# Designs tried in a protein design run: designed miniproteins, single chains, continued (4). Part 48

Each design is a single chain, and the fold is of that chain. pLDDT is the mean over its residues in the fold that is shown.

## One batch from the design tools (miniprotein)

Design m13653
Fold by ESMFold2-Fast:
Structure m13653 (fold): chain A 55 residues (1-55)
Amino acid sequence: DPVIPYLLAGDVEKAAEVLMQKKGLPREVALQLAQRGYDELKADPEKKAALEKKY
């Protein structure tokens, strides 16, 4: 998922930009999804650490 590196960096706006560019999502939807993904990683440190090892 090309969004994950930006979510790991805490860059929600760039994650949303990738969603818009790669998936054709409207900006509002892309920002909501990126924010939710970031919040999920922030709430789950084990999942975040596992993704950091892969990306």
Scores: mean pLDDT 80

Design m13654
Fold by ESMFold2-Fast:
Structure m13654 (fold): chain A 83 residues (1-83)
Amino acid sequence: TPPEIDVKDEELRKAAAEAILKASDSPGVKEAAKVVGESDLSTGLTAASLLMIGLGEKPEVVKKALKAGIEAVEKLAKEKAEK
């Protein structure tokens, strides 16, 4: 079950997109990062995963990019939860 994360939070979406973009310079990862930035987090991360796979990105690259995005969201969400 996902933690209490606001999937429409612009800062969380931007952090996920930036982390994904930094994971690889491949065209599929760049397009995936754009989708994450333009959609809510749940839809964006799902669409990004399918897009990277559809564009022929290696499973290792897809996993690394998604992990980077999720870790960035979890870190920022924790920082925002600490008053």
Scores: mean pLDDT 76

Design m13655
Fold by ESMFold2-Fast:
Structure m13655 (fold): chain A 73 residues (1-73)
Amino acid sequence: SMMAELEEELARLEAEYRELVARYEAGDKTRELIERLVELVLRGHEIKSKIEGKKASEEALKELERSLEELAK
């Protein structure tokens, strides 16, 4: 189903995100890595909103954006 496909995509994005965060913490702080992390977060928000509205509210998206901005400072 479309829902199962979205859940699988989200799981893949989360796995990629964890891998890139580990690389960032290990000292790979290239612009390309940071930009990819941002893209993964944005795609994750999009998919979470599509999976079920109850899982993603505007407040939750703003909180995630805030966390990303805090990391970028």
Scores: mean pLDDT 76

Design m13656
Fold by ESMFold2-Fast:
Structure m13656 (fold): chain A 72 residues (1-72)
Amino acid sequence: TQQNRNIARNVLLQIADTLQSPADKQKLYDFIDDAIDNGYPIPTQRVLKDGNLYTVSIDQASREIHVSVSPV
C-alpha cells in the first residue's frame, strides 16, 4: 500500500546514507517503489554493498517492514 511505500522509503533513506553513492541509493528506492507499486509481497531481498548485507522484507498482512544490516 501507499503507507507501506512511505514507511519503506523513510527507513531506506537512513540506510541509503551509508552507501554514499547516488546510484546505489536510487537502486534501493526503485526496488521498494517497484514492488509496492505492483502490489507484490516483497520477498526477502538481499543487497550486498561495501561489506554490508542489507535485508529487506515486507509483511503485507501485518503491515510490518523488516530491515536488517549485517557486516560480511
Scores: mean pLDDT 59

Design m13657
Fold by ESMFold2-Fast:
Structure m13657 (fold): chain A 93 residues (1-93)
Amino acid sequence: DLDDIEKVVRDYLLSNPQLRQQIIDRVVRQVPPDIVLTPDTVIDRVAKSLAEIAVEQGLSVDDVKQIIRNQPDLFQQLVDQAVDRVIAELHAQ
């Protein structure tokens, strides 16, 4: 379920302030200056986009939990893809 993956990702990002700040800084630097973003809005958008990417790649919620625990490089790749998707969506506004 997309919502289950989104929740798992959001909960993890909220529990990891270093990764959360890196995500926020990257999005804010690459988004048009007229778009007002809060940290919470950035994290919500990234969690949703990462869940969508995971489903597109055939990953279950258990697969995503396993990746978060045991495959930090793969999780970082999913985060990078989600950040790029969020930046593209915000440029389209």
Scores: mean pLDDT 84

Design m13658
Fold by ESMFold2-Fast:
Order: C-alpha cells, then structure tokens, then sequence
Structure m13658 (fold): chain A 67 residues (1-67)
C-alpha cells in the first residue's frame, strides 16, 4: 500500500522536525544555565535521533517508489 508508506514517511519527517525543535529549545536553556557539556550531549543525541527518523522516512519513500 503505497499511500500508507508515504503517510508513514511523512509522519517520520514530522517527528524529526519536532525532535529538532525540542532539542534546540533544550540546548538553548542548558547553555543559558551554563551547562555547556550537557547542552552538547543533548544536541548530539537529538541529531542522532533526527538522522534516524529521516533515514526511516527515506527508506519508506524508496519502498513507495518501487511499488
């Protein structure tokens, strides 16, 4: 079902955007409080999560194109 794969891909992209936004807000708060090391760790974790979600979205888009 091509439509379901595309819907799932879009959902993963939307989740990636939310993770990116939440990560940025948390990082800004931590840096404002002087927790630069924790800010860096949160930024790295957020980036890995975004990359994972976008990769999943790309895989679903590719499957949709092959059907």
Amino acid sequence: DVDKLRQQADQYRQLADRVRQGTQETVEQLRASGDDEQARNVEEQGQRMVDSLLRKSDELEQKAREL
Scores: mean pLDDT 85

Design m13659
Fold by ESMFold2-Fast:
Formats: structure tokens, sequence, C-alpha cells
Structure m13659 (fold): chain A 85 residues (1-85)
């Protein structure tokens, strides 16, 4: 299915990412496999990441936000490619 193809590609991409970002991509893939849309899954992962981010020192917040934003852009590109059947 499209959901399985999307989840597989997100997990493959997660293997190239640092630990915290890897876990966010794996979480995104799992939510999609559980039946959530890409948009719903991304919203949930973003909300969970922002809760974690709020607990970090200010300098670390900026660095982690950038890493997360870059990972989200990559995930969106993967989603777009999977939608092009």
Amino acid sequence: SKNEALAERLIEKSLTQPGGIRLMLVRLANLILEGKSFEEALKEVTEQFNKYLSLLPEDEKKRYQKLFDDAVEEAKKIYEKVEKE
C-alpha cells in the first residue's frame, strides 16, 4: 500500500539521521502504519517534539529546531514522491 511504501522510505531515511531526529522519523512512520494520514502523523510528531524542545536550553533549542525542520522537509519530499503513482 502507499502507507507501507511511505513508512518504509521514512524508516530508511531515519537510519541516516542523528538519534533524536531518527526517533521522530520512526514515530512518523509508525503513526502512518497505524492508519493516520501524513498530515495528522506529522502534526502529532511536531507537537511531541515541541514539548521536548520546550525543556531544552535556548542554544540547544535553535540547533534541534533546525535539525527537525530539515528532517520534516525530507519527509515531505518522500511523501510527494510516493503520492506520484
Scores: mean pLDDT 84

Design m13660
Fold by ESMFold2-Fast:
Structure m13660 (fold): chain A 61 residues (1-61)
Amino acid sequence: SVKEELEKLFNASPEEVLEKLRERLEKGKQVLATSSGATKLVAEHEIKKTEELIAKLEKEL
């Protein structure tokens, strides 16, 4: 289910989706380190969501 939904959203293989999510996580952490206020809150939220998606996708692979 999560694997299929992510494949639809990204139009990519599970491996490519996982790679994109890991890259997004790394970039999110960089943004978090240089951000303040609302931008920092958004970055923290996106990092958490990305980590959860990575965990779910890894479990289904």
Scores: mean pLDDT 77

Design m13661
Fold by ESMFold2-Fast:
Structure m13661 (fold): chain A 89 residues (1-89)
Amino acid sequence: IEEMVEKIKKAAEEGNSEEALKLAEELEEEIARETKRALEEGNAEEAARIAELGGKAGAEAAKALGESEENIEKAKKLGEELAEKLKKL
């Protein structure tokens, strides 16, 4: 996740918007897969941790891509809300 965020930032800085967007999509898919795997293993705490980190990573990626501050904040909050719901399971 963190390594993918750094790759997105680098691609955006190099002006390679297509590569940055592709990497952002891959990041979203990885977060979804890791969260699902943790839930299938019965580890709700780990799933919550991945969801929270995913929200933060998504916010950093959105910022690197020049998304609005509202969209950046929404990405972060979505991860936090999902983490809270998973912890209550």
Scores: mean pLDDT 72

Design m13662
Fold by ESMFold2-Fast:
Structure m13662 (fold): chain A 87 residues (1-87)
Amino acid sequence: SLEETVQVLKSLVETPEDEEFLNRAIEEAKKRVEELQKKYGLPKELKDQYGADILARLAADYWVEKGREEKAVELFRKLAEIQKKKA
């Protein structure tokens, strides 16, 4: 979920720059989901999942660009653990 992705990302934030990025990425994910809902009628059940996917991709790209690939790996590891607990 979007909320679960946000909580995982908060656990990986170490610097004020990371925190500023996270706030911007959350707003960007929400904006993209709202645009799809307005233009194409994105179903509510897919809205959360799509937002979570956008946010995770933005965060992974951010940490890879900063040379912090280990944080991108840890993000996907934690998200995979959450998915396994729901299965």
Scores: mean pLDDT 81

Design m13663
Fold by ESMFold2-Fast:
Structure m13663 (fold): chain A 88 residues (1-88)
Amino acid sequence: GAANSDEEIKEAKKILEEELKKAREAGDERRVALLTFRLGEGYYLLGEYEKAVALLEEALAILERLAPGSQEVANLQARLDAVKAALA
């Protein structure tokens, strides 16, 4: 396999979780949304689909409040829809 993908994903997840806590404490809602989205993608790659969907929905809700109708919201919605379709 391509060098240590599962271990790299788990390590990245731990770093993202730490950064997310700091972003929440700082009130940086845009950073919270981006980090939450990345965590959701990480859970999806690890096969934890229920957690992945929950995190992607949380990230989308934050971005919809901050930048309603933006291309970022549209892109995140499309990725969330793709994840949900893969689980149906």
Scores: mean pLDDT 80

Design m13664
Fold by ESMFold2-Fast:
Structure m13664 (fold): chain A 66 residues (1-66)
Amino acid sequence: STAALIAQGNALMLQASRAFYNGDLETAIKYYDAASALYGAAGLTQTESVLKKLRDTVKKLLDQKK
């Protein structure tokens, strides 16, 4: 159901935020990608688009630390 997709996406966003807060940017990106896919499947296309941009920003931060 759409509600189940949104709930799963929200759970993944919580995991992404925890990973980001702990400096685990690679894990954060993984969870942002998974959450954006679920929000897209739920029809939340604006939320999906915003998360894809957030993911790319976090990826740039990760690449700067290497």
Scores: mean pLDDT 87

Design m13665
Fold by ESMFold2-Fast:
Structure m13665 (fold): chain A 73 residues (1-73)
Amino acid sequence: MAEVRAILKEEITEVSKRIPEAKPLFDKALAALDAGNYTEAYRLIKEAIDKYLSPEEKAEFNRRVEERVREAL
């Protein structure tokens, strides 16, 4: 869990650097992750990705997270 949390934080931080407009939503997601509220964090991440990322960027984000989580297991 802690490793998955760290991967998610790192990946959404990188997206926030490229798309500053998504930062408020990702900041809320980061707060939810820190609180252990994964359901709310996932919902906020999905909303931000759907709103601010292209289909190609969304696919790349999902691929990178899945790859890093698989490697950490």
Scores: mean pLDDT 78

Design m13666
Fold by ESMFold2-Fast:
Structure m13666 (fold): chain A 75 residues (1-75)
Amino acid sequence: AAAERVREALLRYYEALGMPKETIERIRNASDEELAREAARVLAAHGNFSPEVPRTDADLEAMAARLERLAEAAK
């Protein structure tokens, strides 16, 4: 699912950053809405997207792809 792809991308990114276990567990247990908001905030901080809630599965997949690139760059 598109939201699950966002979760996996956020986990990869946060693991690459060395974020604490509590942050990793929060993302693992986050709702689809919380994942969308978290992803939007991360991407907005990098100038990639506004902090707007994604409207479609295609928007979520695009967010996941950008988060995957950020995770690779953070390694």
Scores: mean pLDDT 76

Design m13667
Fold by ESMFold2-Fast:
Structure m13667 (fold): chain A 92 residues (1-92)
Amino acid sequence: MEEEKKKKIEEFEKRLRDAFTEAAGGPQNVERVREAVDEAAKEFPSVADEIRKLGDEMIERIRAAVDAGNLDEAYRIGEEGVKKMRELLEKE
């Protein structure tokens, strides 16, 4: 169970990182972050509301950075969001 949980957290951390990286590449990719966040929330129901709330916050911040033409900031926000998501997944 413990090793399976660690592998699951690693898998979702990677999926979330990939989704946030794609979102930083363009506003049309923002929906991919919502999909990854929703999948994580389904697999970690004890923290699902926190995961979705954090996802919404990160999406808005990334979109604002992309709209401003600041891709470096968008990528940095995505990395921050992934780290915070990992902390939530570890709480379950």
Scores: mean pLDDT 77

Design m13668
Fold by ESMFold2-Fast:
Structure m13668 (fold): chain A 83 residues (1-83)
Amino acid sequence: SLPAAEVTPEVVAELARRLARETGDERFAELADRIREAVARGDEAAVREVEGEVFTAVVERIAADPGAGAEEVTRLLQELAAR
């Protein structure tokens, strides 16, 4: 797992946006927008709920395509954590 200090709502939104672009799955684009809107409202509970939905979608992506899906998600998380 990534250190909490490296995983902000903005990082989670960017992960979802990149997954939408790479997979073509509009669900990830919707999740990215929902995080940004929750942050703009200052709704910390909504931010946590949508972050949980991103986590669930990421786990489902890895389960659906073991290997390629896990490598894709791991690469994106490492790229985002390094910034």
Scores: mean pLDDT 74

Design m13669
Fold by ESMFold2-Fast:
Structure m13669 (fold): chain A 81 residues (1-81)
Amino acid sequence: MSVEELLLQALLMLSRTAAENNDTALLNEIEKVLSETQSLSYEEALKKMKEAVEKAFARLKEKGLASETLEQIVKEMLEAL
């Protein structure tokens, strides 16, 4: 899996977890990041997506909402970058 695919997959899983737990603020933040990356260079978009994944994952983990599958995907993404 490419780094871009891992980042997108992680963001989609984080978005789904936020939606399932009615965390509309986190869902909106992820949507904003995805929108903003459309106007950025490829390298800047990857960096911003990585920062968004780390922030969203930390928030969900703090709330006890991070699944084992989500944690594994985030770990693989961080190790690839």
Scores: mean pLDDT 78

Design m13670
Fold by ESMFold2-Fast:
Structure m13670 (fold): chain A 74 residues (1-74)
Amino acid sequence: MDIGLQAEKKRQELVQQSEGNLDKLLELAVQAASTGDEALISASMTILNDLILSGNNDVTKKALDAITEIGKLL
């Protein structure tokens, strides 16, 4: 489906824009999830889920905090 391809493209764009910086990636993911754009929301959720499953407790905690912030905006 075209939406799935758009979401993957947006995910790749957000990762590239973060320039390898975790805090920037989290900020971009929260912003994307707040746009109301289905592809950006899907991309953001994929990024945050990957961070939660990273096996790094500090990264997991930051990703969960980002999900909490998104929940406050919705």
Scores: mean pLDDT 80

Design m13671
Fold by ESMFold2-Fast:
Structure m13671 (fold): chain A 92 residues (1-92)
Amino acid sequence: HMERLEELLGLSKEEIEKRIAETDAQMQALVDEMKKLDEEYNKLVEAGASEEEKREFRQKVIELTAQALIAVGDRYELMLALKRREEEEKKK
């Protein structure tokens, strides 16, 4: 955790802000894809989908959920780095 924050503190404020914006865009895309998969899974179940097809959909949801959790963690670390950078600028 500390090593990751130290790496981010090596970046400029502009680079940190850019990475936050990129993470926000990625998170929005993941939310949109998860919503689409949920709608597709419900239609598949109503159509009498096989256990194999249901398993494949469950696996995709698990993978997207893992990616979303990683993105949330990355965004939190970026926000901490940005706050610390702003505090350091105020001390100069």
Scores: mean pLDDT 79

Design m13672
Fold by ESMFold2-Fast:
Structure m13672 (fold): chain A 73 residues (1-73)
Amino acid sequence: MEEELEKARALFDEELARVEANGTPEQVAIARESAEFQLKILEAYLKGDKEKYDELVKEIGERGRAMQAAREA
C-alpha cells in the first residue's frame, strides 16, 4: 500500500514538474488539485473502501469539468 502510493506520488510529481515548466500558475494549481484527488481515490481503492472510491471518482469528474469550463470562459 505505502509503496504503491509512493510510486503514484513520484509519477504525479514528475508530471506536475512538467506542467510547472510549460504551464501557467493556474494550470499548475489545477494539476496539483487533480493529483491530490487521484491519490485519495487510489488510497480508498487500496483500503477497499468501494463507496468512498465511487464518490471520489464521481466528484473528480464533475469538479474537473466545472473548473475547466470556468477557466475557458
Scores: mean pLDDT 74

Design m13673
Fold by ESMFold2-Fast:
Structure m13673 (fold): chain A 52 residues (1-52)
Amino acid sequence: SREEYRKQVLQLVGDSIRAIGDYLDSGDEKKYQEEIKKIREQMAQLDAQAAA
């Protein structure tokens, strides 16, 4: 549903903010890039499902 889509999008936004916070705290660029890649993949899947 659209409500479920919104909740999943907000979760991914929260994950992105957390990943940035972790990077600012640790300076671990490799970990940051890996986390952002996962988030982008999940967002692309949600967008594809919403467009179908």
Scores: mean pLDDT 81

Design m13674
Fold by ESMFold2-Fast:
Structure m13674 (fold): chain A 60 residues (1-60)
Amino acid sequence: MQARLEQARAQYDRALEGFRVGLDDQIARGLGVTEADREALLDTLRRLGPAMVELMAAAG
């Protein structure tokens, strides 16, 4: 992969991981977010991942 695509993917992966950790914390605290809600949201973001990485790489 080109260096720009690798950087964009790493940035996206970091943002996605931060989001996942935040959802996991909300589930652990019982704040109304369920495991099913988390999995549905993360699956959607994973499906959008390639397009988002391409946009991030193009944006610089």
Scores: mean pLDDT 76

Design m13675
Fold by ESMFold2-Fast:
Structure m13675 (fold): chain A 92 residues (1-92)
Amino acid sequence: MKREAIAEGLEEGIREVLDRIIAANRAGMDPEQLARVEALRPVLLEEARKYVREDPEGVLEELKEAVATDPNPNVRAFAQTLIEAAEKKVKE
C-alpha cells in the first residue's frame, strides 16, 4: 500500500487526537498548566511525527493490535481513529 499516504494520514490523526485530549482537559487546567501544555505540544507532535515517519506500516500494525487487544477503551478508540485517518488518506 502507499507508505507515504499512511504516514500523512497518521500525522493528521495524531494531531486531531492530541487536540481533542487537550480540549477535554482545558476545564481542569490552570493558566500555568495550559502554558506548559502549549510549550510541550510541538515537542510531542515532533516526537510522534518522527516515530511515524520512520515506519508508518509498523505503526499501523501496532494500532491494529491495540484495537484488538488493549484493555483501555480510550486507547482502542484513538487507535481506531488513527487507522481510519490513514485508510482514508490512502484512498484519497
Scores: mean pLDDT 78

Design m13676
Fold by ESMFold2-Fast:
Structure m13676 (fold): chain A 61 residues (1-61)
Amino acid sequence: SDLENRIAVLRTVLAHRSEYSDEEIQGLVDGARALVAAHPDDPLRPELEALIRELEAALAA
């Protein structure tokens, strides 16, 4: 699924944070938020939302 694929990507980015620019991570977060909005009833939504929050926290640090 689109959410499953995005979750895998965001987990990889978190594990390798230093290899990505803030701009690249922001683009991934924006895309992930769009996927959440497009799939409100997906059971993976809470997991994707948690990863979005973790990446946003990393960008704020």
Scores: mean pLDDT 85

Design m13677
Fold by ESMFold2-Fast:
Structure m13677 (fold): chain A 72 residues (1-72)
Amino acid sequence: SRAEQLLAEAERLLQAGDYQGARDKAQQALRATPPDDKRLRMRALALLGEAHFGLGDYEAAREYGLRARELA
């Protein structure tokens, strides 16, 4: 799916240290994910948490991590 492609791009950017790019792709993936697709939504939220942590935005990272945990 488009959401899965965007998540793969976000993961690649995260591994490369492009935290802003990873955030943007994970945000797009979250928007492309159906509300009832808990697994893809959880993955997008987890990647958003990691991207925000890389950016030094620890409060946003914590909030996204908690939201991902709620879906797990």
Scores: mean pLDDT 88

Design m13678
Fold by ESMFold2-Fast:
Structure m13678 (fold): chain A 101 residues (1-101)
Amino acid sequence: SIEAINKLIGLILRAIGFELDMQRSDWTNDQVYDEAKKIIDDIAKVALDAGVDESKVQDLVNEANKRLQEIRDSGLSTAQAAEKAAEIVREVALEMIKLLG
């Protein structure tokens, strides 16, 4: 599934772009959370469509959402929240790539 790997790489690049945009914009931590969650949902959809085990996808999504919620609730600056959220998105995409083989 080279196509799935290419889509996941595209979502990692989207996460990097999102981080840079958040550092330059007047976004709130709630908006950072919402955008990171959308990217994770897109990653999960790509993995599921590529035939990754639904239970493994759900475990990664649940852990990522928990970590994003902790960042949102941490009182970090928007720039710091965006940086950590982008890191979580990159980690989830990398784990999905590993599950694809």
Scores: mean pLDDT 79

Design m13679
Fold by ESMFold2-Fast:
Structure m13679 (fold): chain A 88 residues (1-88)
Amino acid sequence: MSPLDQAIDDLEALGEELRKLAEEAEKQNAPKEVIMQLQMLEGGVHLAITMAQWGRSKGADDASLVQFLQKFIANTKKELAEIKKKMS
């Protein structure tokens, strides 16, 4: 219910979308490069969640963590949009 928890939830949802897209790309016989890029973005999502949880545990400012996660989400969505254009 905090802004930080909401950002983590949004990032978890993005990671699930990336996993489903990688599975669909494999079913559609997409190039391995595309599948690998989707898997790398999913890995980045998990790393960002881990970093945010670690930062919270060390008493980092929640507002700073939210800004970090929101920027990460925006950048990841931008990269995903570029990948989707190459898949179409």
Scores: mean pLDDT 85

Design m13680
Fold by ESMFold2-Fast:
Structure m13680 (fold): chain A 142 residues (1-142)
Amino acid sequence: AAEEAARQRAVDEQLARAQAYVDEAIEVVKKGLKDKKDLVKEIERLLQESLDLGRHGLDTHDTSDDVGRALELDKEAIELANKGSVKTGYELAELLAKAYGALGEAARARPGGGLGGAASFADAQAELEKLREKLLEEYKKK
């Protein structure tokens, strides 16, 4: 039906936006850590696995478990980036928080309003925003 097609387009738009933020995050890591190829490869792997889990969370009844696991992979990626460059770490945290924001909008656009899913993505976004603030404070001290 036309209404279902419009809702699917809204979901697809937010999923494309989440992918764009993750793609930008990977470019930031490649530029910030260009002399650390093995570290870049590991971070890229973690970011791709995290995004796949976040997308899977939109289609499951256990959205909180998938989002929780995605968030732990993103935190590991941010910690690895921060060890190489504090600036790259906080920039990665900012972009990933925006990606979770887009996934939360996709959850809200789904049939039934995605009540539990939207809350899980919002909580993940807030946690990454707090991590970004901490890393930005560490960057300003150097």
Scores: mean pLDDT 84

Design m13681
Fold by ESMFold2-Fast:
Structure m13681 (fold): chain A 83 residues (1-83)
Amino acid sequence: AEEELRQRLEELSRLQEEIAAAVRAKDYARALALIEELRRRIAETKAFLRRHFPDSPFAQALIAQLDGVERQAAELRARLEAA
């Protein structure tokens, strides 16, 4: 479970870096596709945390942090769709 969580968090970090790179390159179509993938993987990671670490204060804090990232991603998506 811990190794799978580590891999999931590394994938989320990679996606965030790729989104930032796409935005800098003004490749908004790629950025939007990556934001959708990020949102799906965040939902999967939150479900994983709730299933495997239900009583962990660390897992609860991480879920709250992921909710924040998801909100930021949704806001960025709205801005890019308007561009």
Scores: mean pLDDT 85

Design m13682
Fold by ESMFold2-Fast:
Structure m13682 (fold): chain A 74 residues (1-74)
Amino acid sequence: MTLEEIVERILEILSKYASPEDIEKFREAARKFLENPEEYLDEFAKTVAEILRKEKIPLDAQLEVSRLLVELRA
């Protein structure tokens, strides 16, 4: 998968559970990450992890998002 495809897949999962405000934060972090992955990878991963902790996301969805974040670091 491309970085853009991984980001879109995470967005698809989060959009089912996260608030519009958290989705906005995700989109901003994703924009920065896709523009400069080397500089913003950790900020993006941190933003996603914070959303996973705040929202009531099912365990299977959390595991899929975590797997996708590992793929971004490879």
Scores: mean pLDDT 82

Design m13683
Fold by ESMFold2-Fast:
Structure m13683 (fold): chain A 81 residues (1-81)
Amino acid sequence: TMLQKADHVATLAQTRLKMMESNGEEPSEEERELADLVDKLIDKFFQDRHSSEVKELANEAIEKAEKIRKRFKEIKKKYQA
């Protein structure tokens, strides 16, 4: 469901940012953009959870998270074999 996907994306974004904060490292622009999308999604969800904006923001966040994840897997495959 959209709600489960949004929760999953939010959890991933929060976990990544928390790890970087604890290590004193600066997040990448893509990670910051993902965090901004998640914040907007949460705000819109609490205003009207059935709005088209919630669906649009959730789809954008999921797409961005998948793009980041695919890039990481490609890098890992190239340099850890």
Scores: mean pLDDT 66

Design m13684
Fold by ESMFold2-Fast:
Structure m13684 (fold): chain A 73 residues (1-73)
Amino acid sequence: HMLSDGEATYLALQIKAAVIRALIPHVSVEEAKEGVEELRKWLAEHRDRLTPEQVAALEADIADVEKLVEKKA
């Protein structure tokens, strides 16, 4: 089984979101905010490679990470 470009992109963004979420307690608020901004930029740049369901799932994950960063501040 070879991953499609869309599957690979979705997996990469899921991993990035999970890493940023795990690092929030251990990094500065500024570093965490930069991580969220990078996630949003990557999603925007690769939306056309993703299904609507994958986009919705990533948007929800990014929103949750962003709320955790705001609580840290």
Scores: mean pLDDT 79

Design m13685
Fold by ESMFold2-Fast:
Structure m13685 (fold): chain A 62 residues (1-62)
Amino acid sequence: SEALERARAHIEAGDYDAVLAIAEEFMKKGDLEGVLELIREAARQGRFDLATALSKLLQKYL
């Protein structure tokens, strides 16, 4: 998705606030798969702090 492509670039740049905003939009739409893809991408890039933050965000809305 276009949002996932943009999120990937933000993860690479270290723009965590932008990634969290994209995750919040996925959560508002009920797009759990989108948030899980963000978690996997953050982990793939070695951004484990971001992956943890995204996981905690997901847990708050479940």
Scores: mean pLDDT 83

Design m13686
Fold by ESMFold2-Fast:
Structure m13686 (fold): chain A 114 residues (1-114)
Amino acid sequence: TVAADRQKGDYFVRLGQQYASEGKYKDAGDYYTLAARHYLRAGDLEKALEAGRKALEYYHKVDPDAARPLVVLGEVYLAMGDLEEAIRYYEEALKLNPNSERAKKNLEKAKKLK
């Protein structure tokens, strides 16, 4: 349900905050990525965007080439109707990880909407 996805998003934000406070930035990025996806399913685009940006921030403290948070941000911008920004994030993700099937499929879908 929408309520269950929002609750899971909130739960993963709390875990992300906890792991970040412990300096475990990769785990924090993983939990914020999960939070963003649950908020997307709930239709809470503002919280999805905030969680996706936190995922990017924490991933890049450990791995500046991490593509996963860029794919999630692209998915959030697409859901918000910002097609140009979604395409930019998917293209950046593919520059860092050319083998991302999720980014390839999402980019193709976004370009067909233009």
Scores: mean pLDDT 88

Design m13687
Fold by ESMFold2-Fast:
Parts: sequence; structure tokens; C-alpha cells
Structure m13687 (fold): chain A 85 residues (1-85)
Amino acid sequence: SAAEEEVEALVRELIERGLEVREQTEEAKRKGDEERVEELDKEFFAYFSEVFLRIVELYRAEGLSSHEALARFVEVLQREVARAK
């Protein structure tokens, strides 16, 4: 479905952004830049929250409950992580 294709794209972007933020956070920790670590965490959490809410909205528009949307999100995340290896 169009919703599934959009969710797969959003999940791929989420994984890529997560990996980039992890590298940036590890570098900031190595430099002892605690403020940068907190900024990166806040920015990623805000981004993750927006993406997650969008995914839930997409699945709910297809008739899924919030719990079913969460389960489907986890399945897509696991599949896309496996593909990125």
C-alpha cells in the first residue's frame, strides 16, 4: 500500500539518522562536550517522535489501532535493520 511504502521510507531515514547521530554523539563524548551530547539527544528524540507519530497516523488511516500500528512499526524496523547489514 501507499502507507506501507511511506512507512518503509520513513523507517529507512530514521535508521540512517540514528546512525549519524550515534557517530556524532560518540565524537562529542570523546571530546568531553556534554552540552553537544544533550543537544544531539534532544534533536534526535524530537525527530524520532515526529516520525513515530506520522507512522502511527499512516497505519491508523488504514484502519489499524494504535497497538497494531506499533506492532507493524516494530516489524518494519526489524526488516529494514536486517536489510542494512
Scores: mean pLDDT 86

